# Ledger of designs, part 81: designed miniproteins, single chains, continued (3)

Each design is a single chain, and the fold is of that chain. pLDDT is the mean over its residues in the fold that is shown.

## One batch from the design tools (miniprotein)

Design m10798
Fold by ESMFold2-Fast:
Structure m10798 (fold): chain A 68 residues (1-68)
Amino acid sequence: SHADEERFLAALLRLLDGVLPSPEERAVMERLAAEDPGARRALAQVLAHLRKQGAPEELVALVEEIVR
């Protein structure tokens, strides 16, 4: 849905800003990663970027759990 896409994009921006996503944003990321290969790929790219930038371990761990 459009609302899920908006929440997903908000979650990605939050991660890139070094901020933990809300529980609702995390739930959307988990659902979309399971259902949509494109969303899963986007999260994998964000994970690679976070690792390269030395982002906080809690952010990296959260995205790793979702993409696993």
Scores: mean pLDDT 84

Design m10799
Fold by ESMFold2-Fast:
Structure m10799 (fold): chain A 95 residues (1-95)
Amino acid sequence: SAEEQALIEMARGVLEGALAHLADEGNGRISIEQFRRMLERFSTLSEEVREEMVEEARRRRPDGILSEEEALEVMREMLERHPEEAVALARAMLA
C-alpha cells in the first residue's frame, strides 16, 4: 500500500541517517562492530534480521571495515527482503 511504502521509506531514512552519523565519526569508515551496535539500538529489528545484515556485511568485507556506501547497500538489500521489519521500525518511531 501507499502507507506501507511511506513507512518503509521513513525507516530507510532513519537508518541512513544513523549510518551517515557513524561514517562521519569514523572518517568514512564503519567497522562491523559499530554497524552491529547501531542496529542493536533499533529494538524493533529482530535479532535474526540484525544478524543477517551483519553476516552480509562480513561477506562483502572480510576485513571488517565498511564504507558508508557499502553499509547502505547491505541495509537497503535487507529492508527489501524484510519490508515488515521496516514497517515495524517506522511505526515504533511514530509512537
Scores: mean pLDDT 82

Design m10800
Fold by ESMFold2-Fast:
Structure m10800 (fold): chain A 87 residues (1-87)
Amino acid sequence: MSEEEKKIKEEAKKKAFKLAEEIIKKKGKITADDVLEIVAEVISLLREAGLSWENIEKAIKEILKEILKEYKDKLTDDALAYLKKLI
């Protein structure tokens, strides 16, 4: 992975985490619909940066794994199930 790809992946991860924290602050839990919104925002950012679909898919899976680890206690049962299907 190039330095530019590493940088944009870190930016996408920061955006995903910021969105997750804003959702938690607003309603205390992350739902499946919220996960879908986070995924859509990450796809948009990575696509604008010119990543291939294969690299976008890999980055999404990695970011979602980190969200699962960091916010497991804040995920609803439907969000947890949805996240596990996407990983």
Scores: mean pLDDT 83

Design m10801
Fold by ESMFold2-Fast:
Structure m10801 (fold): chain A 70 residues (1-70)
Amino acid sequence: SRAEQVAAFRAAREELVAWMESQGMPQEKIEEFRARLEEIIARYAAGEISRDEAVAEFAAVADEAQAAIE
């Protein structure tokens, strides 16, 4: 269901946030990434984007977070 997918995206967001914290990313930067992920989740929950679009946008944010550490 959409609700189950939203819960999965929220769990993935928390895992990514925990990873960013473990890498010593500044809190301000973590909050920026968290806000972007929450916006993607909110758009998906509202039915504004497909699951595949949400997955692609989420992966793009994760890639940017990894690049910000390096």
Scores: mean pLDDT 86

Design m10802
Fold by ESMFold2-Fast:
Structure m10802 (fold): chain A 61 residues (1-61)
Amino acid sequence: KLSQAENLELLYKQTDMTDAQFLQLAKKQIAADPSDPNSPPDPRSQSLTSVEQALALAREL
């Protein structure tokens, strides 16, 4: 199974979406516990302003 960061990076690279669209998706999908699909979104995800920040946060979880 791919990690949360790997799934988001793959989605960004293979899907024709803008950085703004990716950030909206990341804010919803970066979970507090990446191993639990029912986990609430990480509060830090709401303050993300760049794709790089989103991927960094997902890698740290």
Scores: mean pLDDT 74

Design m10803
Fold by ESMFold2-Fast:
Structure m10803 (fold): chain A 94 residues (1-94)
Amino acid sequence: SLIDEIVELAEEIAKKILEANKDLPEEERQRLKETLERAIEELRKLSEKLSDADLKAVKQALERGAKSENPLQADAMLAWVLAYMRDKVAEKEA
C-alpha cells in the first residue's frame, strides 16, 4: 500500500540518520533510535488520516530525503513531512 511505501521510506531515512550518528555515546545513540522509532509510529498513524493526494506528496518528499547523500537534509525532510502531516490532519479535524 501507499502507507507501507511511506513507512519504508521513513525507515530508510531513519537508518541513514543513525548511521551518520554511529559515533555518538551509547546513551545518546539509544535516545536517537527511540526518537526516530516514535517519529515513524506517529507518521504511520497520521498517514491513516490523510487523502491519497496528501500521501503522494509525502512520498515524493520522503523519496528526496532517502536519495540525499546529506544526513542533515534527510533529517530535515523527515521533520518537514511530520509537520506537514500534522497540519493536514488538524485542518481535516477542524
Scores: mean pLDDT 84

Design m10804
Fold by ESMFold2-Fast:
Structure m10804 (fold): chain A 74 residues (1-74)
Amino acid sequence: SLAEKREEFLRHAGRLAEEALSRIPEEKRGEFEAGFSEVVAETLARLDANPDLPLEELIAELEERVEKLVEELS
């Protein structure tokens, strides 16, 4: 179901956020959280509009965007 897909995506998102927060300076934490929240909200909106989107692809895109955000804030 869409609800199960959202839950699994958010579980992966939470793990990625924890790992990323350990890699950025304390002073950049707020900027990371703002950018991360935007990425998550955008992805959930895309999933709501198209529930058939592959979860693996959405997670891979999130991982790539999070890594880029960490690099920009390091």
Scores: mean pLDDT 86

Design m10805
Fold by ESMFold2-Fast:
Parts: C-alpha cells; structure tokens; sequence
Structure m10805 (fold): chain A 87 residues (1-87)
C-alpha cells in the first residue's frame, strides 16, 4: 500500500541520515540533506498527482517508488563512502 511504502521510505531516510551524522563528514551530511529534500519533494508531488488523478494512483505511486529508490541508492553510496573513510 502507499502507506506501507511511505513508512518504508521514512525509516530508510532516518537510518541513512543518522549514519551520515555519525560520520562527522560535513560534505556527506550536506549531500544527504540535499537528497532528503529531493525525496520529500517527490513524495509531495506524488501525493498531489494522486489527489488530482485518483484513477492513475497505482501508476503514479509506482513511478514515485522508482524515483525514490534511485535517490535512496545515491544517499546510501554517499554514506558508505564517508563510513569507509573512517576505517
């Protein structure tokens, strides 16, 4: 469901943000913050699109999921790179 998807996204965002902060890497933290803002924008755009076109809700949600997964993958790469520099 959309609610389950949004919950998964929120939990993943929280985990990645906490990991980024733990590194103390200011550039990584800034990149993660920019990606978080982009993800929030995609979510808001998606909710507005579904409200305007409820008959296409499933297709709109699927496109949002694909876009957000790419952003989360980018965020994870930033975090993992910063974490490796601390080893």
Amino acid sequence: SLDDLLKEIAERLRELMERAEATGDEEAIKQVERLEHEILRVVLETLEAIAANPEQAAAIAKEMEARIQKLLEEMERVVEEAERKRE
Scores: mean pLDDT 85

Design m10806
Fold by ESMFold2-Fast:
Structure m10806 (fold): chain A 85 residues (1-85)
Amino acid sequence: GKVESATVNIVVDGVGYALGVVAEDMEPVAVFSTDENGHTGRAAVTPETRAAAQRLFELGKKYGNGALVEATPDMAAVARRALQV
């Protein structure tokens, strides 16, 4: 169906991450993460990461692409996980 994306920026322990969420028919399917050193990664959304991916997508839609938002521990985990795969 319809593919949409939203992006946000977060800071975790002084490290900046740019996060993109790709959703199909309002269901998040993938998260992209780029750190301040230019490392970029992608992870598929799993049942364990779905809530964090959905929050990131909604925040990007609400505040606009590239908005700086408060990092939750699950958002930090998703940002780091996407860079490790």
Scores: mean pLDDT 84

Design m10807
Fold by ESMFold2-Fast:
Structure m10807 (fold): chain A 105 residues (1-105)
Amino acid sequence: MPEVRVVGLSPPDGAVVKVGEDVEVVVRIRATATGRVRVRVVLSQDGVVRAEAEKEVEVAAGEETEVRFTLTVTGPAGEYTLTAFAQWADGSAGDAASVTVIAED
């Protein structure tokens, strides 16, 4: 079965962002086959989804693909979890990576 992996996520673990401002999220994926991948990013705090976005991208076998998202940091200052999910568009196989993002006023 072809694999897709999340091989990088920005901002890095422990990054500081500002409440009410946009954060650029960059997800790097590597696939073992050519095809379409759905990439979803979720910014959550205390189990509540505060922002999310999804894109479908074309990938080539053995190459890294960067997928960029802009999320607005809504809600209070504090610790957020940024999670990136990658899954083949047909719903087969997937990978996920998470980092902690600190939001300040």
Scores: mean pLDDT 85

Design m10808
Fold by ESMFold2-Fast:
Structure m10808 (fold): chain A 82 residues (1-82)
Amino acid sequence: EEEKEKERLFKRVLSLATHEIYHLLVLEDYAKLSGPEWQKLAEEERKRLEEIKQRAMSLDPEKANTALQKAEEAFRKEREAA
């Protein structure tokens, strides 16, 4: 029973982390073009993402690393294609 609760929590935290990775990459693209405000938003997003990643890693480090890496690769490929 407790294992199912941990798995549900892990999936929620991982989903949040995946979404924040996409958001961070978008903000980094805008920051490259211009504007210190976009750089500040990217920095704030990096801090938020790091906290979420640490929560996922505390639950299951191997699955967290694998899923987060796949999410980042998928988003980068979408940016190259679009």
Scores: mean pLDDT 76

Design m10809
Fold by ESMFold2-Fast:
Structure m10809 (fold): chain A 95 residues (1-95)
Amino acid sequence: SMRDEAREELVDRVLMEADGEIRRLTSKYHLSSEQTDKLREEMDRLVRRLVDEAMEKNPIPEDASPEEILKKLNEIYKEVWSRVYDEIKKLVKEI
């Protein structure tokens, strides 16, 4: 469905950005492969949860134009990424 496709696209987009930050943290703090895998697993769970929550709060209208859909998805992306970034900062303090 369009909703499932939009959800997976948002998840992939946020996870790509998060992977960049994880790579930076792995290099900076010399994280082990096990620590890196745990961080990626935590991040995957977090991103999926936050995308689902944001999409429920910001439903895409069935009659939305492509431009309206893109605007809504961009708003959801910014909300989710902001929350993900804050959680990454908290997780780093525990490593």
Scores: mean pLDDT 80

Design m10810
Fold by ESMFold2-Fast:
Structure m10810 (fold): chain A 62 residues (1-62)
Amino acid sequence: MSQLRLQWVKDMLRHVGDAVGRILEAKRAGDEELAEEIVRESKERQAAMTQELAAQEAQLQA
């Protein structure tokens, strides 16, 4: 496994953990709309992080 992939996993786990915490706070406050927005933002960030890793790995293979 590359160092770049290990760092990606760590960053992804931190992001997901933070997002889950925020979602739980929004749900406790009764703000279901905010909770859904956080889920959407988290999914977009996860997709961006995945694309970023793929681009960096492609550069290393070239």
Scores: mean pLDDT 80

Design m10811
Fold by ESMFold2-Fast:
Structure m10811 (fold): chain A 64 residues (1-64)
Amino acid sequence: VEEELALALAEFERLATPEQVALAREGLADPSTWEEKLAELRRLGISEEALRILEAAYQALQKK
C-alpha cells in the first residue's frame, strides 16, 4: 500500500512539471485545499494520465 503510493508519486513526478509536483504535494498534505490544488493543476495543463495517478494516490491516503 505505502510502496504502491510511493511508486505512483514517482511516476507522477516523471509526468508533471516541478510546479505541478509542488501543488500536488500541498494538496496531498492538506485535504482542505485539494479541490483548489486540482483546479490549479488543470489550469497548468496537467496531463490526464498524471491527474489519474494523483487522484488515485489521494484516494489511497484518504482510506488510511
Scores: mean pLDDT 77

Design m10812
Fold by ESMFold2-Fast:
Structure m10812 (fold): chain A 60 residues (1-60)
Amino acid sequence: MSVSDFNNSVSDITNGMVGDMSSIGDTGIDDGWSTSDITSNTGVVMDGGNSSIDSISSSV
């Protein structure tokens, strides 16, 4: 499996999930999370995941 292909798949999944969460979560986010907060958290998770993938990529 190509690390590049995997990274692209993770990006696509994350983008899709953020879109879906924004659409269905708008009602639920009122309890203390805004769409921007969810997006920021997703960005942090993606950054952490990308960092891990980069570490694996340099080892493989």
Scores: mean pLDDT 55

Design m10813
Fold by ESMFold2-Fast:
Structure m10813 (fold): chain A 95 residues (1-95)
Amino acid sequence: SKEELELRLKQYEADVKGGEKALEWFREHAPPELQPLIDELEEILKKMREKVEAFRKAVEDGDYETAEKIMKELDELMKKYSEIAREIREQVLAA
């Protein structure tokens, strides 16, 4: 439903904001050896932001087929972000 998609949009916007805050924390606390993983997170966040805007437009236009496709892409990007962020966090806390 449109209401469900609008709720999903708000959830994705919150996830991007959370990801940006986590990235700032990693930049402050991570050793130089983890910089390549931080760079990967920056690239993933950029793609997530672009996909969130595409999702917003698809929902506004009533293009639910495109919205569903973008949701799958966002879910995959969020999964990759979470896996890399977990690796960085574990290495920072172990140091």
Scores: mean pLDDT 87

Design m10814
Fold by ESMFold2-Fast:
Structure m10814 (fold): chain A 99 residues (1-99)
Amino acid sequence: MVEAEEEDIEEGIRRLVESAERLLERGELTAARAAAVAASFAIAGYKELAERFLEEARKLGLPEEVIKKVEELIKKEEITDEDIEEVMKVLEPAAEKEL
């Protein structure tokens, strides 16, 4: 059971990367969306991908306070629900400003 789930997760991660890259090429990837993708990769344990999309968010003009919160999430060895809530509290207002 676990091995089949691992293959599905890997495929899901590739699809998310491809989707985010297409949005970036089309100029539709906003700073907050790039940060949300980075946070999602951090939560899934893919720290290298998380760092990559956080740098894209920084280039797109994400506020330093939001960047710092997502960076702290990426640096954690264990991510808790409280850590996710704290990142969402800064990320949701940033996303609302872009809508």
Scores: mean pLDDT 72

Design m10815
Fold by ESMFold2-Fast:
Structure m10815 (fold): chain A 61 residues (1-61)
Amino acid sequence: EQEEIDELLRAIANLDEEKILELAPKFYDLAVGYLRYIAENDPANAEKAKKLIEKLEEQKK
């Protein structure tokens, strides 16, 4: 589990969409929380972070 969390955090830092979508369902609150932080605090990556949040919310349905 810790190994997967570390991999997810690395994927989010790199905005690796494929890896985020693979791992985030197991750690949903962590993934969405960090992506929201990026959306609010990183203008260059805000749009990509918002789209990833939308994709994760759609997968959860």
Scores: mean pLDDT 79

Design m10816
Fold by ESMFold2-Fast:
Structure m10816 (fold): chain A 74 residues (1-74)
Amino acid sequence: SMRQREEDRALGRATDEVVAILTQGAQQGLSEREQLQLAIDRVEAAIRELEAQGLERAVAELRGLLEAFRESLA
């Protein structure tokens, strides 16, 4: 369905942005903690944007990723 394609595309963009942040942070010599904090900030922003669009499945997947990153910081 068109909604499923929108969900998949939105999730793909958000995850690609997170990977880019982690990769760039590592290249810049940021600590793992600093890299994870930047990734958390991006995931939180993506969740807000996708919630506004009603992309509930993509939001649920990103919330899972957010929780995993937060657990890594604890």
Scores: mean pLDDT 88

Design m10817
Fold by ESMFold2-Fast:
Structure m10817 (fold): chain A 114 residues (1-114)
Amino acid sequence: SKLEEIERIMAKPEVTDEDILRLLQLLTDPDEEVRRAAARALGRLAARYPHAVPLLGDWLATRAHELSLEQLRLVLSNLFPHLSEEVLQAILDKALPHLPPEHQAVVEEVLAEV
């Protein structure tokens, strides 16, 4: 199960860049519960592992446009509450210019709720 995979990653004493990249891949999973769980996991990991921050920024810049507006809203609503304002600003400064206008609007809407 992908949910069990996420739980195993979160239970590790040390989470690797490969683990973080796997969670980023799961943000575009067809299963809504998998996307939600991966988003929460990445938010928690970004608070503990500073090297997760540039990987999240890269994902948002390069892959977030592949998500529907509804899927992106779900992911960001489960990710953003776990991030500090400084981390959010760093990610958004890098990623927002690379998103389509409708996806940028979803990011701004979710950010206003945080």
Scores: mean pLDDT 84

Design m10818
Fold by ESMFold2-Fast:
Parts: C-alpha cells; structure tokens; sequence
Structure m10818 (fold): chain A 90 residues (1-90)
C-alpha cells in the first residue's frame, strides 16, 4: 500500500540519507541539482520525478509529520493529474 511504502521510505531516508542521495544523484542528476538549488531534503527530492517542487515539499512535510495518509493522498492526486495530462496529450 502507498502508506506503507511512504513509511518505509521515511525510515530508509532516516537510516541512510547518504545512500538515497547517491541513488538520486546517480540516476537523476538533473533532479538532484534542482533539489539542491531549492534547498529540498533527500525525502522531497524523491518526489521531484513525480511532481513539481511545491508539491514534493508538501508530501515530504506530511511524511515527516507522520501523516502518511495525507502524503499518500497528495501524491496520488498529483500522479492522477500527471497521468491525465499525459493521456490527453495536453
């Protein structure tokens, strides 16, 4: 479930932020560069591939507040909008 995935992600970032940072920097260097420029944490940087910086920051904030349900809802809504835009070719 999305909530369980977000909880695991939060724990992974807390346990090994360097490893997650390195993974993002290696696989998506442009995404990591934007995250650094905007002062986003590693957790927020994970969501930059799926949404805009403002939404990514809000998702990370909710996760840090242990509001995994709220974070999952925001992420799901952002994913649906992106999917709809892609499908509509708009």
Amino acid sequence: MIEEELKELDELVRENPEGIREEIATNAPETWRVAEELGLDVLAAVFLSATDPETAREIARLIKAEDYEGAAKVLEEARKEKEAERAALE
Scores: mean pLDDT 78

Design m10819
Fold by ESMFold2-Fast:
Structure m10819 (fold): chain A 94 residues (1-94)
Amino acid sequence: SAEEILKEAEKIKKEAEEKLKEVEEYIRNNPDLPGSEKLKLLEELLEFMAEKNKELQKLYSESTDPKVKEKIKEMMKELGEKGDKTIKLIVEAL
């Protein structure tokens, strides 16, 4: 149903936001981490965010409700913006 798709999308968004916050806090709390370890965290974050984006795209495709589709599109945009901010933080810390 439309409601079930939206709830699943909100869960995926929350999981992605929690991961971004976790990585940001870890980098900020560990400024002396080797560049190789920071790069590994960046690679793992990029893979995680790509998978979450694929999950949201699937839910977007499965929804027939225009309002649900627009909400998922907004979620994807917000995650992209938050992801870019976290990626920039890691890259600047390298």
Scores: mean pLDDT 88

Design m10820
Fold by ESMFold2-Fast:
Structure m10820 (fold): chain A 69 residues (1-69)
Amino acid sequence: DQADIDSSLIRTAEGVEKDREGIEQAIEDNGRILKEEGYSEEDVETFKKQGIKSVESAAEQGKKVREQL
């Protein structure tokens, strides 16, 4: 048996990875919808880049909050 702490850490890491995949999928799905609505390919790519940048910015802000604690 693994220690409860080790098991919890592994499950948390797997959960974070799945959440990241879900966010990436949502960005792709929204990009596809915009393309279907007649937005230019350039606008769709800009939207996707902005979405990724927003996620990275949130992650960076989370690190700073953690350092403040």
Scores: mean pLDDT 65

Design m10821
Fold by ESMFold2-Fast:
Structure m10821 (fold): chain A 89 residues (1-89)
Amino acid sequence: SAAARQQAIADLVLQQLSLVSGFDDLISPAQRAQIRAYLVAGDLEGAAQVITDAVLAKYPEYAPYRDQLFQRVLGLLRQMVAQAEAQLA
């Protein structure tokens, strides 16, 4: 089903994110659940916002670079979704 496919994509993207150095130390279980919910909904901007906010909560000195961080995270999520979709084709 389409719903099962979206859940599989979300879980593959979360596996890829866990391979990024420092991600699991940065993201709480509650934030991870929020990211998963956004990915299941296809809302990559929502997922990117949760990750960006987590970075800025730990490293508030990066606040002037919020937009640049958000765009970089969003770009990484788009690449990870494309890789997950290719695996499920």
Scores: mean pLDDT 88

Design m10822
Fold by ESMFold2-Fast:
Structure m10822 (fold): chain A 82 residues (1-82)
Amino acid sequence: GDLTQRLIELAKLLGIEVPKSLLETGKMTGIEGAELLKKILLALGASEEVAEEVKKYLVEKFGEEEVDADELLEELNKYIEE
């Protein structure tokens, strides 16, 4: 997806390790993606409570399903839009 490289670059700028599957295939499990976004949110100054709620939401939505950055960020946007 168009957002995959942007997500990888953002994580690298923040010193956060991305899943190898995302680097190799452009996809990761929902659990891996949820953990990545939690780490990014914490690095950007989100509270632990907000970051954990976002992780829980994405894990519940995708679980072990294979997702790309576009799918993860679309679901994050739905969560933010209330």
Scores: mean pLDDT 82

Design m10823
Fold by ESMFold2-Fast:
Structure m10823 (fold): chain A 72 residues (1-72)
Amino acid sequence: SNMEYLQELTKDLSKDAKAYLSVLLVKGPENLSTVPKEVPENPPGVTPAHLANLTKEDLEKLVKAAKEFEEE
C-alpha cells in the first residue's frame, strides 16, 4: 500500500523533515513549489486518503524534497 511504502521511505527522516513532508503530502506534488521551505508550526495529519491518489513516483518525489530540505 502507499502508506506502507511511505513508512519505508521515511523511516530515517528527522522529525522536522517528517513535519515538512506532511505539508507536501497534504498539498500534493503539483503544489510543491508553493510550500515554504520551513518546519510547519502545526503539521497537518496525513491520512491514507491523502495517499490514495499518489503514485510511488509522486511519493518518492515528495520524500526527496523533504530530504533536500534537511540537507539545505
Scores: mean pLDDT 78

Design m10824
Fold by ESMFold2-Fast:
Structure m10824 (fold): chain A 79 residues (1-79)
Amino acid sequence: MKFAERALEEGREEAARSSDPAVAAELERRGLARSIALELLTSLAESLGIPREEIERLIEEGRFDELNKKISEALIKWS
């Protein structure tokens, strides 16, 4: 959701203003790990026939439970 994304961006800006580079590097690494996880989830959902636009919309709106339900339903039907 946009507010959550903005809060993460504000957190990164605050980390960048920190005098401790180790803290800034750790927050950067966490952001990268989350990005990779989302990319893998999106790829899996697309392979199951869920449109990318719908996946991105659900992620942006923070509806991960609905996305997980769609993936589960697709896996059951595909089996």
Scores: mean pLDDT 67

Design m10825
Fold by ESMFold2-Fast:
Structure m10825 (fold): chain A 86 residues (1-86)
Amino acid sequence: MLSHTEEVFPEVYIGRVLTEELVRAGPNADVHQVIIEAIRRIYNDPRLSDKRKKYILQVIRDNIDELSEATPETFALIDELLKSLE
């Protein structure tokens, strides 16, 4: 189960997952690959309902301009995962 803060503020959950993936990948990390792995990790989190996954992925999609390494591949992945949750 997510913490109360992560349940109220999706950006806190997203930020934690991104930070953990970035730290795991290390100082020479491909930031594009880190973003892709974070998105996959969110989609595969068994603690999240399909409705909550859809909401979080939509928040990422709407704010992706803040992720400077986001590519057309990142947008295509999010759109594919959102369709699978319908």
Scores: mean pLDDT 74

Design m10826
Fold by ESMFold2-Fast:
Structure m10826 (fold): chain A 114 residues (1-114)
Amino acid sequence: SVTMSGGGTYPEGGSVTLTASTDIPGENVGAINWWRQAPGQPRQTLVFAGGVAEPLLPERLRGRVSTSYDAENQTATLTLTDLTREDTAVYYVEVLDKETLEVYRGEGVEVTVV
């Protein structure tokens, strides 16, 4: 019940906005987490419970990550600016339905920076 978009190939120094659309009613959305997985690297948390996870971010990502959620349109976004080749990864979102306590995960979107 989570659909992601915004994957693709992007130039260094550019920006990318990833979106996640859900059919969970806005009042039932408990937490939204965003994270990335690059080959040979551990999972990197970017957003925890709807907020940018600054204490968990490596310095190279600080100030370049932003997030928003529109409860009326049931859409979450993750934006990365000033892209580097190290931003190449699969990006994921998880959305908690607080009424059912179910966690819905998007299939992931690939971002390649060239």
Scores: mean pLDDT 83

Design m10827
Fold by ESMFold2-Fast:
Structure m10827 (fold): chain A 86 residues (1-86)
Amino acid sequence: TTLESILDVGEGGEIPDWTIDTIAQSAIAQARAGNTVVVTIVGLSEEAVERSKERLLEIGSQHPDVEVEVEKLSPSTLRVTFRPAA
């Protein structure tokens, strides 16, 4: 099953590390249960986009049983996909 969500942080917004960690923790658990999780984060500042991307990739590297893909859709938008590694 594919689970999709959108998080709007507002224009030029920041996203706290604990929010990224919480999203990733939940998504990894769902991926381990056999689901695909897609989260689109909109309204980020340029620095928040790069910081969030790096943090998500770092988290993904700690979980080899889950595939984490991060795509920059615009200067202010990230899409991250979590799926079972296969």
Scores: mean pLDDT 83

Design m10828
Fold by ESMFold2-Fast:
Structure m10828 (fold): chain A 61 residues (1-61)
Amino acid sequence: MAKKLEELSKNIRLGMQGARSGDVKKQIIGLKAFLEMHKEMGNKRAAEQVKKWIKELEEKS
């Protein structure tokens, strides 16, 4: 899975674009990728924050 980080970065970028355009589906994709990145890096605090944001967006959709 050498290109896992490349896929995560791509999806995070899509999420940022979704945030700017109001595209909730892209925002969720980006946040899920951001969550996986933080879990890989051991950033538990950031991971918990991202989980909350994902839940809020999924409840809105």
Scores: mean pLDDT 75

Design m10829
Fold by ESMFold2-Fast:
Structure m10829 (fold): chain A 90 residues (1-90)
Amino acid sequence: LTPEQLRKAGVDAARMLAEGMTEEEIIKYLIDKYGLSEEVAKAVVDAARLAMNGATLEEIVKYLIDKYGLSEEQARAIAEGALLGAQFAG
């Protein structure tokens, strides 16, 4: 998975949450579209939820590393996408 794909996944998850889709529907979409593992897809949904609730980039990155063991590069890409999605697609 590229950082660009993880950013796009974050944007999509935030948009889908804003549209009222369930976490289960979003996880399935992320797995089908981006080939994410269930664990990473769940991390993307959590990041989108945190971004929509006003969390900062640094808070989301730390959360993803601490809870899911993601690399800083992966966590940052997801968080950037989630924040972008929350601002422009929420």
Scores: mean pLDDT 87

Design m10830
Fold by ESMFold2-Fast:
Structure m10830 (fold): chain A 104 residues (1-104)
Amino acid sequence: LTPELVAALERALAGLRAAKAAIEAARSTEELLAEVQRVVTALTEVALLADAAGDRALFERELEFIDRLAQAVADARSLAELKTAVLAEVDAIIAWYEARLAAA
């Protein structure tokens, strides 16, 4: 990873942790979907920086995360299902970012 991509992943990780706490606290679908949009925005920023840096593997991984979040939202039939599915995806993204940064 370039220093710019490391800094981008660190910023995104901080945002993901904040979004996770807000998703856990969300009392409505509207509140939860607003936090999902913040997560997608953070992932998109990393994807664009990865593409600009020629890091195709990171770019494709970020798109995979966005697709999985979109699918979790589409499949959920209640606030409880949506919260469970989105938290599982956010936890997986956080774990991947932590592992990637530890290896850098």
Scores: mean pLDDT 89

Design m10831
Fold by ESMFold2-Fast:
Structure m10831 (fold): chain A 77 residues (1-77)
Amino acid sequence: MKKLKLTPEQKALLEELGVSDEDVERLIEIIKEYEKTQNYDEFVKRLKELAERLGLTLDQVKQLALFLYNEIKKEKE
């Protein structure tokens, strides 16, 4: 299980949106799959499925994915 080191503010925001630690892990897996495959259509499809599960819009989940992607990149440096 790959855990991102989130700030307390970031974790609080995710909790307010109803995004659990398990949902964050799913987003990370979706992002990692996209890094490997470069398949944007599959990436969007997976984000849409997660958005429907969380009761969020696709745009909200895309913003969360972009945020998590930037955090993953920082951890590599």
Scores: mean pLDDT 73

